# Ledger of designs, part 12: designed miniproteins, single chains, continued (3)

Each design is a single chain, and the fold is of that chain. pLDDT is the mean over its residues in the fold that is shown.

## One batch from the design tools (miniprotein)

Design m8409
Fold by ESMFold2-Fast:
Structure m8409 (fold): chain A 65 residues (1-65)
Amino acid sequence: SIDDYLKAIAAARDLAEAERWAVELAREFPLTEEVLKQVRAALRGAGFSEEEIERVLRAALEAQR
């Protein structure tokens, strides 16, 4: 579920782990405005900077089917 991916992103120990989970989320679910907002919140909660968050979101959007 989306919630399982969001928990994995929030628990990510480094940027590469967060990016992996965000990309997997994007492959299964459409990145709607609401989902993007939730992914941003999870990444921010994990302690990533705004530049790191934008980098992860760009990778996820590029992986979108």
Scores: mean pLDDT 86

Design m8410
Fold by ESMFold2-Fast:
Structure m8410 (fold): chain A 95 residues (1-95)
Amino acid sequence: SLEAEVAREEARIAEDPNDAKAWFNLGNALAGLGRLDEAIEYYKKAIALDPNNALAWAALGLVLAAAGRLDEAKAYLEKAVALDPDNEDLRRLAA
């Protein structure tokens, strides 16, 4: 379940607060639960730890769009494309 995923990733972060993947996975689980503001915070933490994770920039852009923050969403999606310009799926999301 998404709630079980939240608990697992929170446990990982408690052991290693620098685990960028755990912050990213926590953001994904919270987004799936509709907890968009918390997902935004945790994606930002993931990006701060691993700024080259194009998927984290894209995920943040998508949840910002879902939250109605369209100008910010566009900027983060464009950054995702810049990090992985050959990724057609990311280019389609930013268009």
Scores: mean pLDDT 88

Design m8411
Fold by ESMFold2-Fast:
Structure m8411 (fold): chain A 81 residues (1-81)
Amino acid sequence: EKLKKAEELEEKAEELFEEGVRAYEEGDYERAAELLEQAARLYKEAMELLEELDPKKARELAIKYTAAALLAIGARVDAEL
């Protein structure tokens, strides 16, 4: 079921996002970028599953995807400094 699959993807993305933020706080920018990139990918996958089925939830996931993607870019920049 698409709803259940999207929920499982969001749950995993949330875990990865929290780990990525923690890695960033510890100064491990390379690890933070990898975790946040993974979180963004899972949020995007969940969003795509729900685009036509639940547009409101898809919009919420799009915001989470965008936030994770932007943080991942920031972590990549910091890793190269």
Scores: mean pLDDT 87

Design m8412
Fold by ESMFold2-Fast:
Structure m8412 (fold): chain A 63 residues (1-63)
Amino acid sequence: MEHTKRGAWLYSQGRLEEALAEFERAIAEDPDDAEAWRGRGVVLEALGRLEEARRAFEKAEAL
């Protein structure tokens, strides 16, 4: 499934909640998808959820 690519496209359209859901689906299917964790962090930061964004970026960095 191309959930990471779909999440990135939705983010580019300003559809932040839908982008978040797609990145979370990508992580559920592949917890080691560093790009999905990074995308989740970017969307969470845009939503002002800064602590959750930080944890997502830390997870991406650790992979």
Scores: mean pLDDT 84

Design m8413
Fold by ESMFold2-Fast:
Structure m8413 (fold): chain A 55 residues (1-55)
Amino acid sequence: SPEAERLRAEIALLDETIARETDPERVAALRAMRALLEGILATGEVPEEYRDLDF
């Protein structure tokens, strides 16, 4: 789907950003975001627990 393709592109961009980031706190936050996007890609749904959070 177009959404799945977009999510894969965003994950790829996050991987590039993580590779260039030197701040460990920012790296941790980016990795958490990447894991969330991978979860959405795998299930096709945003987890209900994260629907109330700002992304």
Scores: mean pLDDT 75

Design m8414
Fold by ESMFold2-Fast:
Structure m8414 (fold): chain A 106 residues (1-106)
Amino acid sequence: PLSLLEREEVEQMVKNSREGLEKLIAEYKKAGELEKAKLLEEKLRPLIEKAEEAKSLREAAKYFLLMNLTLEKIRGREISDEELEEIAEVMKLSEEEKKEIEEFLK
């Protein structure tokens, strides 16, 4: 369970992520990149919602990580298996959490 201070930190990160997403969607729409704008809405917004509902700081961090990886993929950067292994080691992800990330990025 989140402490009050951890809850406030997650809520601030969620607010910043929502504001960032809205700005990025507007920028892609203005540039005529409608498919990227749609992918941002469909892929990133659910992750922000999951981060807001997170029951631990670790769970919230996992969803913020997924948002960053998904954003990079939408921007056209491929996430290598080696990079995912390094992230899994640094964040001490379980095999199940790593598999969830790999499936989500497909």
Scores: mean pLDDT 80

Design m8415
Fold by ESMFold2-Fast:
Structure m8415 (fold): chain A 60 residues (1-60)
Amino acid sequence: LVEEARRLLEAGDYARAAELLSKVVDPEVAELLREAAKHPDEEARRRAVEMGLKYVEAQK
């Protein structure tokens, strides 16, 4: 999951990366990730996925 989410982040597919990460985090964090991944600002979407990855790696 983490490797797949990282590959999607590098490919610029923030929505799919956030969806994968949302399946392994708390529901509250998952909702925040989904909302941030739909943000009109690309930098905000990228940052959300990066923070989601960092959170998942810290929990693992």
Scores: mean pLDDT 76

Design m8416
Fold by ESMFold2-Fast:
Structure m8416 (fold): chain A 83 residues (1-83)
Amino acid sequence: SEAEELLRRAEELARRAIELAREIMDKNPDDLQKILEAIGRILRAIGLLLDLELAVRRGDLEEARRALRELEELLEELEKELG
């Protein structure tokens, strides 16, 4: 189903976003600002995954697609910071 595909993709994107944010922290151990921003991105990824799961449970596929798009954007920004 679309709901199952959205959940699977969101979990994959959230896990990758968390891993990239952790890599930013590891590469910038003395940059407190970058560490705090990376932590904020981890929290955002978790929040978006939870929002998507709740939207799917309610049958709100439009909200689920919005949360997925925001996760995709978050991942793109993290990839830009590491590149």
Scores: mean pLDDT 88

Design m8417
Fold by ESMFold2-Fast:
Structure m8417 (fold): chain A 66 residues (1-66)
Amino acid sequence: MSLEEIIEKYSKKIEEAVKAGNVDEARKTLLKGAKEIMDVIDDEDEQTEAINRLAEAYRKALEKAK
């Protein structure tokens, strides 16, 4: 699975969880995605960028649910 596939997969799960009203599940999904990125991606800069992209997806999903 590529970095883009991991980001896409977890971003969708985060958005779905927030839309379902499950903010706790969205947060758990964000943490799980960050862990998978850290386990699969060796480059520290790529890890940071990917985790920031997931965190941004989480923040945007929460703003839309407001």
Scores: mean pLDDT 81

Design m8418
Fold by ESMFold2-Fast:
Structure m8418 (fold): chain A 77 residues (1-77)
Amino acid sequence: KVELTALELQILSALAERPLSQRELAELLRQSQSTVSRHLRRLEAKGLVERRPDPRDPRTTLWSLTEAGRETLREAL
């Protein structure tokens, strides 16, 4: 069983639609980038999200949902 905060569930839900940058997640969820970054790192440590360079801008990191993340989100909803 994975314990998630309400914000972490919101992050997983947003990422279920498409990969998003930390900045896009912060804007969408109306949170600071530092808050989103902390929760993304926790989710990455749990294997629920992964990161890759944005092909449109390699200076930007995109976050995406793993299969484990999709399973966790389905169970939580």
Scores: mean pLDDT 82

Design m8419
Fold by ESMFold2-Fast:
Structure m8419 (fold): chain A 79 residues (1-79)
Amino acid sequence: EPLEKGREALEKKDYEKAVQYFEEALKIDPNNADAYYLLGLAYYRLGQKEKAIEYFEKALSIDPSNKAAQKLLEEVKKD
């Protein structure tokens, strides 16, 4: 269950493992908006702002109602 393992890694602040698990989740379901959002969050925590923007935009292209992704995308772009 890569999505659940990725969330657990985020809680432990193991952002590199979180990236790996969310990438595995997207190999199973490439249209999973939550997985793109969480992958963007993990990259943002790693300081990889450009990748975070790409994945938040991808999450919003699938689910434009994700308010957390909208707010974080605005925050990252201001940096």
Scores: mean pLDDT 86

Design m8420
Fold by ESMFold2-Fast:
Structure m8420 (fold): chain A 61 residues (1-61)
Amino acid sequence: MTAEEARRLGAEVGALLATLSDEQREALLAEAIAAMAKTGGDPEGVYRVALRALEAARAAL
């Protein structure tokens, strides 16, 4: 993943998060950060965990 792709994806995720409550947004960001730290640099694994967390938060709406 290039730095440009990462920045673009971050902006799209940010737009989706803007539709969530403060609690859901904070929980999602915390989960994503923890997952990224745990994977030790597997970008596909990190991306899948982040998507899973976003899906779970949307299901809670």
Scores: mean pLDDT 65

Design m8421
Fold by ESMFold2-Fast:
Structure m8421 (fold): chain A 80 residues (1-80)
Amino acid sequence: SFDDRVQDVVDRFTDVQRRVTQQRVDHMRRQGRSDEDIQRRVGDIQQSVDQFRQVGRDAIRTHDPVLISQIDRVGRGLDD
């Protein structure tokens, strides 16, 4: 269904951001970055995930072609 396709892109984006976050945190720890710097970076990534989840919910609710185009663009990026 349309909803399933939108949710798939949101879930895949979330999974990619989880892996990126883990790699970023591991790298920052090896570089001796502060816990405060690490928490700030994690917060920034989480905010981006939360914003994209909202775009997905709004796309499902409204069928707005602008929001659908945003979902499609992200989905294509995840396939590359």
Scores: mean pLDDT 88

Design m8422
Fold by ESMFold2-Fast:
Structure m8422 (fold): chain A 81 residues (1-81)
Amino acid sequence: GAEAAVEGALEAARAAEGAAVAPAVGGAIAAIGAAFDGDAEAAAEAARRGGEAALRAAPGPAGERAREAAERGAERALAAA
């Protein structure tokens, strides 16, 4: 469900440092909005975009962890249980 994408996006925001923080937080806010509307696909897409933007803004271990957290959340949101 959409909650998994929100969890991943929030984990990504916590992992982000420096220039990666703003994109990761933006992704989390967008994922929360989509989840509030019950849209798991939109929540997963928001989380994924935020994580990818975080990695592009700050390539390195923190950016990579942010992208991986967002990706895991997005995959869990879209996967059938």
Scores: mean pLDDT 83

Design m8423
Fold by ESMFold2-Fast:
Order: structure tokens, then sequence, then C-alpha cells
Structure m8423 (fold): chain A 62 residues (1-62)
């Protein structure tokens, strides 16, 4: 549980950092994916305010 939360935080940070560096959404998503444990998936999520973030999908529900 604790490790999963930390992995999700790293994925989000990697995604935002890549975007700040001028990388594409595809490159930012790859950076987020690389931060996740095996079996987890990173997805681009559009927030209600129109901003983009990364969501994480675990291999099993929690």
Amino acid sequence: VDDAIRAAERATKAFQEALKQGKSLEEALKAAQDALPEGWEAEIVTLPDGSLTVGVVPPAPL
C-alpha cells in the first residue's frame, strides 16, 4: 500500500517534470510508466479544468 502510493507519486512527478522540460505527452507518459512497478499502467487523464495529469491502474484493485 505505502509502496504503491510512493510509486504513483513518482509517476505523477516524472510526468509533470517531462512536460516542464518540453517533452511530448508520449515521452511524459513513458517517464511515468518507468516509475511504476511491474504490471501497473500509466494513463493520461484530463482534469475538469482542462489540465493533464497521469492516472495509475494497478494490476489488481488495491
Scores: mean pLDDT 75

Design m8424
Fold by ESMFold2-Fast:
Structure m8424 (fold): chain A 74 residues (1-74)
Amino acid sequence: SETERKQKILKIAREVIDLAEKLIQEGKSPDEIRAEVRKKANELAEKYGLSPEEKAQLLAAVDQLVTDLLNRAA
């Protein structure tokens, strides 16, 4: 169902945000954070069986969220 897919996407987003926050606390560069977050998002999208379209939407949303987190940390 739509609700179940939305729950999967939110769970993935949470895991990715948690990783981004950890890497920021570890003093990783913005480029390293973006690379690791993108890798994790791709792995989780495949693990949870997201479609190519859903994966593209997730990656776009994740990039925006990471940009917002990095701007707040600066």
Scores: mean pLDDT 80

Design m8425
Fold by ESMFold2-Fast:
Structure m8425 (fold): chain A 78 residues (1-78)
Amino acid sequence: SDAKEYLKKGEELYKEGKLEEAKEYYEKAIELDPEYAEAWFNLGLVLREMGKEEEAKEYFEKSIELGVKELEEAVKKV
């Protein structure tokens, strides 16, 4: 999926230390899939590396919220 491709590109850029470009690709992944917990988490990592600790915390909290929601839906299917 396009969201996964954007996540992968963001991860490659993050490994290269291209934090601003990595941020843009993670934001694109979230635009395509707003429930993509991993993209929210990775954007939080980039923001933390950029020194935006409070903003990073908000994105990590969103990632946890989405992950919990996925687990709740999985339990309902049992």
Scores: mean pLDDT 82

Design m8426
Fold by ESMFold2-Fast:
Structure m8426 (fold): chain A 60 residues (1-60)
Amino acid sequence: MSREEYLSRPIAAAAVGAMRREGNQEAAAERVVELTGAPRERALETVREIAERYPELLAP
């Protein structure tokens, strides 16, 4: 899956935005749950995937 295809998913897009705003995985996962209604476990997993694959998106 391409980077653009991955980030076009609502949960992935929300995770990128949340990580940029919050700067930590727990707070970002809570924001993803609020925005998408996804289970917290899935939101946290997606946040971790973003941190691992796209660490540049976490820089200020």
Scores: mean pLDDT 74

Design m8427
Fold by ESMFold2-Fast:
Structure m8427 (fold): chain A 89 residues (1-89)
Amino acid sequence: SDEEMEILREAADRVISNLLKALKDPEKREEYVEKAKEAIEEALEKVEDPKLKEILKLLEEGKIEEALKKAIELETELGVEELRRVVLG
């Protein structure tokens, strides 16, 4: 479970970072989008996550802003779960 959470957090962080760079630098947009897709695909080989699958689909559809929003939602959910574990355990 902790290893799964770490994989999801790393994937979310990599996706957010790359998609923010894609939006800031349109000339390198494709490069950063590909790096975000790679991060998701690597994570999905290890962990089943419906939000990562949704983010990947949005990126395949060229919906970068929507994909970024979903990645931030995922990171927020993971942060809340980690806080819950710290408070309760």
Scores: mean pLDDT 84

Design m8428
Fold by ESMFold2-Fast:
Structure m8428 (fold): chain A 98 residues (1-98)
Amino acid sequence: MDELRAKVRQEAEDMIDQTLENMKSKYNLSEAEIEKLRKEMQKVVEDVLNKEWAPLEEKIAKGEISEIQAYQRMVNAIAKALSELQRKFEEEKRKKEG
């Protein structure tokens, strides 16, 4: 379980890095803005992990889902949360520039 959680965190960091690189290029973000957004994204990842981890761990222990299914569900939940954060950021940027 700790190894699975570490793999989810690694995948989340890779998603954050890719998202921030794309946003930096698209919106010409400063290093300070990138660092602030990274911290916000990392907090979102930890919030999702803290909320969803224990229920998924219980389902694995009961044989209701596999570790692969739990990994996929967690990665999908994180991806959705990060996409929502990105959407809100982009909407705020458009309102300031439009």
Scores: mean pLDDT 82

Design m8429
Fold by ESMFold2-Fast:
Structure m8429 (fold): chain A 98 residues (1-98)
Amino acid sequence: AMELAKKAQELAKEAEKAAKEGKGKEGGRLAAEAGGLAAEAAEKAKTEEERKAAAEAGQAAAKAGTAAAKAAKDAEGAAAGAGGAAAGAGAAFLAGGK
């Protein structure tokens, strides 16, 4: 359990770094993997220390995921907005077929 929590924290740090570099999609994937490992660490935790480590890893993954999602949205918003925006273009474009 403790090893899983440590791996989750390492992946969360990588996810946050990817988000800071504007790689929101990459950061999102890493944050999701970190969250999964933190959840598994929590399920396998037998001591209070292991549960605390899993909870801290889960919080780090959630923060990294939020940062990655924001970076991805900011990149999409910049692309749609820079040209004087048909606003909502991403969702509308996908809903419009292809």
Scores: mean pLDDT 66

Design m8430
Fold by ESMFold2-Fast:
Structure m8430 (fold): chain A 69 residues (1-69)
Amino acid sequence: KTLVLIGDDGEKIEVEVEPSMTGEELSKKVKEKSGKEMEVATAQYLLETALESPEEEVTFHLSDEALEG
């Protein structure tokens, strides 16, 4: 499965997610690709949501997601 993150600056970050992947690993990959720090708890939540989706590509808008929190 592919997780597509769209940052508030319009940057797209594609990360391949697997059921064995941890929130720490996702957080590190996001920082490596975008320079943005993501809390492990947030990364874990995004992982779980992506794995629950029946779609191969799951897209999140980071700015839009922040509106709910």
Scores: mean pLDDT 72

Design m8431
Fold by ESMFold2-Fast:
Structure m8431 (fold): chain A 80 residues (1-80)
Amino acid sequence: GLKEADELYEKGLEYFKKGDYQKAIEEFERALRLYEESDAPLEKIAKVYLNLARAYQKLGDYEKANEYAQKALDLLRQTL
């Protein structure tokens, strides 16, 4: 549910802070799946996409970073 997705998202942020970008991505992807299954607010999903973009940028995967950043922007435009 949403609570489990929030916990996975926070775990991803902790890994990102420690510089473990690959582990951060794994936890963010797990959080994303649970948020989508739980019909989470688009703003929560957009935050996951933004942090996935940041993590991929840190790994030098600029193609995936740009893809996730665009997905986040598209969702945020829908909430306005």
Scores: mean pLDDT 87

Design m8432
Fold by ESMFold2-Fast:
Structure m8432 (fold): chain A 65 residues (1-65)
Amino acid sequence: SSEEIERIKELARRIAELFEQYRAETDPDKRAALAAEIERLIEEISKYNPSLAEGLRDALARLRA
């Protein structure tokens, strides 16, 4: 539905903002907290689109490496 698409877009926008915060953050404890929040939002996306969620998890893994 259009509501589901809008929800996915909002979750994706929030993830993008958190990715930028993660890249800027130097404190390892704060980075861990940001990664956990990103994972939580990816899990929410997985309820609608598991394939997109897997792509985002791969992106997070590359960001953390």
Scores: mean pLDDT 87

Design m8433
Fold by ESMFold2-Fast:
Formats: C-alpha cells, sequence, structure tokens
Structure m8433 (fold): chain A 62 residues (1-62)
C-alpha cells in the first residue's frame, strides 16, 4: 500500500466517524437525511477531505 492510499483510507475513516457522530446526535429528520446523503457521497469518493466533510455537516446542522 502506498502512503497516498493509506492517507485516503484514514481521511475516509475520519470523515465517516464525524458524520456518524453528527447523525447520532441530530433529532431533526430532515437534517439527518441530508447528513446520510453526505455520508453516501463520502463512501463514493475515492479521497474525501475530512475537513470539508465536517464543514458541510456543520452547514447542514446550522
Amino acid sequence: MSQEELDAEVNRALALIALSIAIHYTTDPEKRAELEKLRDEVLADPNPDPQEVIKRANEILA
């Protein structure tokens, strides 16, 4: 495994952890649906940026 492949896997894991926390603590079903959609986008992304994912999750929760 290359360093780039490892970094991509770590970034994916961090993004998914952040989204899982946001989904778990949200009580608004509309916001939850948007967070789940974002999670599906992250799962399809070969190299997600965890900071951008956190930013988008915060925008959904605002």
Scores: mean pLDDT 79

Design m8434
Fold by ESMFold2-Fast:
Structure m8434 (fold): chain A 74 residues (1-74)
Amino acid sequence: SPLLDAEDKELVKEASKLPPGSTVVDVGTGGGSLTRELADALGPGGRVIAVDSDPVAVASAVLNGGERTTGVVV
């Protein structure tokens, strides 16, 4: 994604190597571009927990990440 920096792209690659059914936590989720790519990399059994202090960012991350994404406002 053009919205991901090099560090985020590396995190997505590492997420793709995790065992089936893994859960990752995305702290400071922003617009949810990373959340979406993490959800895709984990595959259908994986889960993403998107965490942010901004409720709008959390809502965006859940919408972008899809059914396997849970949002938490802190």
Scores: mean pLDDT 77

Design m8435
Fold by ESMFold2-Fast:
Structure m8435 (fold): chain A 62 residues (1-62)
Amino acid sequence: MVGDTYVAKKSVETSHPAFLSFKEGDLLEVLRELDSDLVEARSLKTGKSGVVGKSLLEPSEE
């Protein structure tokens, strides 16, 4: 999971600075696992990083 790229399953917009905002279909790189439900990820579209729910991520196909 860490270092892998995932596709966002749905759009999320948040005002909290610790959480990542993204749109459905955005590519997110997982930087680290935080717990069973949460990861820290970076948006490849915006370059911003933050906390994302694992349930919102789908494996990217090449």
Scores: mean pLDDT 78

Design m8436
Fold by ESMFold2-Fast:
Structure m8436 (fold): chain A 60 residues (1-60)
Amino acid sequence: SSELEDIVKGVIETAKKLSKEEVKEKLKELREEQKKATGERKEALSAIIEALEKLLKEME
């Protein structure tokens, strides 16, 4: 798969080992980075954020 797909998978696998609060903390950090990002980086951060938000909802 693409580098972005591999990065997203890696982040999600790592996040599955974290607590719900730790996942929320990472999401806050990533959202701030996304606001400052442009182009491919913004797209990559958006994909990661979406995947982590989905994971967080599944942890409810």
Scores: mean pLDDT 80

Design m8437
Fold by ESMFold2-Fast:
Structure m8437 (fold): chain A 85 residues (1-85)
Amino acid sequence: KALVTVRATGVSPEKLADAVRAAVRALNEAPGTTSPAVAVTSKDGKEIVVQAVVEEDGAQEAADAAARALESHGAKVTSVEIRPV
């Protein structure tokens, strides 16, 4: 198992909810995802962190899907981390 963490900034307040939902959906729909995705935003909504536990062979695909979902909603992905758990 691996913990996938994707961090992003630069989403406008009007797009924040859509960006978060899209990223969470992308992680949950990735074939290797073993636990429901979670998301945390900063109090001002300018920073987004999304996480899911995935099978190691699917971790990069899940991370890429979440990053693309965030970017398609105007976010700038600042980090992608895949950590064994």
Scores: mean pLDDT 80

Design m8438
Fold by ESMFold2-Fast:
Structure m8438 (fold): chain A 75 residues (1-75)
Amino acid sequence: EVAKKLAEAIRNGESLDEPDEEELKKMEEIVEKVKPLVEELKKKAEEAYATSSEEEKKKLVKEIAEELAKAIEEV
């Protein structure tokens, strides 16, 4: 549930519902698990963003957000 909420927030660019203590703890665990992927995706975004057109940049940002969201859901 927490992973699904976090993934949905990332896809939509929305803030999460106010989480309780247990939900916050689970979110921290998910963040730690996906941290290496976040670093990799950030590097990929920076490299592609520097060379892409505005249209490609928007598409790339959406693809990266979707990839991150899927990884969070799979935790």
Scores: mean pLDDT 70

Design m8439
Fold by ESMFold2-Fast:
Formats: C-alpha cells, structure tokens, sequence
Structure m8439 (fold): chain A 97 residues (1-97)
C-alpha cells in the first residue's frame, strides 16, 4: 500500500486535531484526535511519510486491541490509517476552501 504524502499527513493532522473541540466526542473521535496529535509530533521530529505511516499502523493495532480485544493485521491497520488520513485531508480542504 502506498503511504500518504507529507502534505496529506499535515492536512489530516490539522483536521483530526480540530476534533478535540467537538462536544460529545466518543472513543473513535478521541482516537482520531490522538492520531492527529501523533502525526504532528512525528512530522516535527523529521520522520518520513513512510516512517509515520508504519508508526500510525502500530498505534492503530494497539488501539483496536484495547477497545475490541481483537488484533488487527499490519495490512488491515495500514489500510485503516490510509483511509483515515485521506478522508481527514479531504475534509480539511473542503472546510478551508
């Protein structure tokens, strides 16, 4: 699976971090906020898009096990991260047009 671009990661992080200010945030929204925060931290640390993608996939596996008691495969976690990043970046672009 192709990792998200640095631009998509930056836009996704900004959108996901905005979710902290939403009332009645559920566990998924809290995870989305933490994911955005982590993307921003990894970008600030000078990590490549590929390194960020790998780290986010690992964190997604840990989150899924904590909430469901089920393990995701690395491929499933990477697919989930890619989908979240692409959708979040698109939402940021739409809201800031």
Amino acid sequence: MEPPSEEELRLAAEFLLSLENLPNAGEVNKFAYELGKRIKELLAAGKSPEEIFEELAKETIEWHEKLSGKSLSEEEAKGAVEAIVVVAAEEYRERNK
Scores: mean pLDDT 75

Design m8440
Fold by ESMFold2-Fast:
Structure m8440 (fold): chain A 70 residues (1-70)
Amino acid sequence: SEVVENVKKMAEQYRLRASTLSPEERERFIARLKVSKEEFIKYLKEQGVPEETIEEANKIFDELLAELEA
């Protein structure tokens, strides 16, 4: 799935960016990612993306957020 592949690439880029941030900057970055995730998932639903693909994208974002908050 192109959507899933793109989300995986985005997650990798976000991990790399987060690794260069201070703790305070990471907190703000995580807050922004939570909002971006919600907006992106809503967008996918509006575009008629299959539920299975949306679920997989959600899991990738959730794993990313859990990793960044650890």
Scores: mean pLDDT 85

Design m8441
Fold by ESMFold2-Fast:
Structure m8441 (fold): chain A 67 residues (1-67)
Amino acid sequence: MSLKERAARAVAQYLRDKYPELVPNDEAYERLVQLIIERVKDLPDEEVPQGVAEVTQALLNGELRVE
């Protein structure tokens, strides 16, 4: 896997573990992974953490749904 995909999967798993109501199943997890990848795919490596944080905040604020 690319570094960006590995980061996306790690963050999505963390969010699933901490907020299972927001990431309730494997379909929601894979959707979240793809959304993180789409956000960061065109970013330089140094901006990947910011892109990941933006997706995380959108999910926590209810601006993003993955179910």
Scores: mean pLDDT 82

Design m8442
Fold by ESMFold2-Fast:
Structure m8442 (fold): chain A 59 residues (1-59)
Amino acid sequence: GSGLSAEREAELAAHEAAMSEERKAVLREVAAKLRAIGDALDEGLRRGGFDAGLAAAGA
């Protein structure tokens, strides 16, 4: 029977949580890429200083 039940509501909440989690995963992926760029700039800084790192990364 298709009545409102605690189990049914829990299943719906789990689906909503999964969808929300997928959205958060996309945002985490973007954040991870930005961190990787920061790490590349830090590597450049160790090699020749900030200006050298920026030049190597961009031009």
Scores: mean pLDDT 70

Design m8443
Fold by ESMFold2-Fast:
Structure m8443 (fold): chain A 65 residues (1-65)
Amino acid sequence: SIEDEMLLALARMVGSVLGVEVEVEIKGDTIIVTLKGKDEEKTRQAEKILKTAAKNLGYKVEFYR
């Protein structure tokens, strides 16, 4: 869906800009995000951005580290 494509594009952009490794898996209405980074502040920023975007697009979201 367009929403899936938007979330995947956003995840790639956020990972690139913040230097955080972002892995995304979409299962129906749920987005599963795995975040790996050495900078805890940047990793938390990535989580906040992706959580907000996923919620606004109507997805349930699960985060893993």
Scores: mean pLDDT 84

Design m8444
Fold by ESMFold2-Fast:
Structure m8444 (fold): chain A 56 residues (1-56)
Amino acid sequence: MEGKKELYDLAIELLREGKSDEEIFNAVKKYNEEKGLGFSDEEIADIVVRARIDLL
């Protein structure tokens, strides 16, 4: 799913910039809404968690 990769890539970038989990969630949620990707808050949270695990 192409939209999921865009949200994941954004989360990775923001994590590397040292943003907090709350800032990352809010930024990814805003991007999801602006692009009309249609992911839920739960799906966005899962993407952020996966991005964090992949950077550990």
Scores: mean pLDDT 82

Design m8445
Fold by ESMFold2-Fast:
Structure m8445 (fold): chain A 70 residues (1-70)
Amino acid sequence: MSDEELLKKAVEAINAGDLETAIKYIEKIKDPNLQKGLAMLAVDRGGDKAIELLSKSKNPLLKKIAEKAK
């Protein structure tokens, strides 16, 4: 799955309120700028739940975004 396909699926999941699925797609994105932008969008739309899910990620960039959002 390409970063473009992952972006589309992550945005669809965010719009559906499925933050767990959205974060799983975001974790697979290889472009750090796209990954950061989508993680920030998930925080904006999902609030504390998105921050909690990102903080549990094994991806250091996603963890850093969660830490800055608290």
Scores: mean pLDDT 83

Design m8446
Fold by ESMFold2-Fast:
Structure m8446 (fold): chain A 66 residues (1-66)
Amino acid sequence: SEEARQLAVDILRAAGIPRETAEKVVDLAEKGASVEEIAQILREAGLPEDHARGVAEAVKLVLDDG
């Protein structure tokens, strides 16, 4: 849903991810990207490994609920 998408973007932005990158990550997650794939993108965007995994899990949980 649009509400779930917006919440996922807000979670990513709260973690320090720029809006453009956050929207790209959410788009990939909606297209079936795994937690591991999302965590890799977030790590490449500058998040520490443990933080990237936690944020990726939160994004997938929100989108799977919507």
Scores: mean pLDDT 83

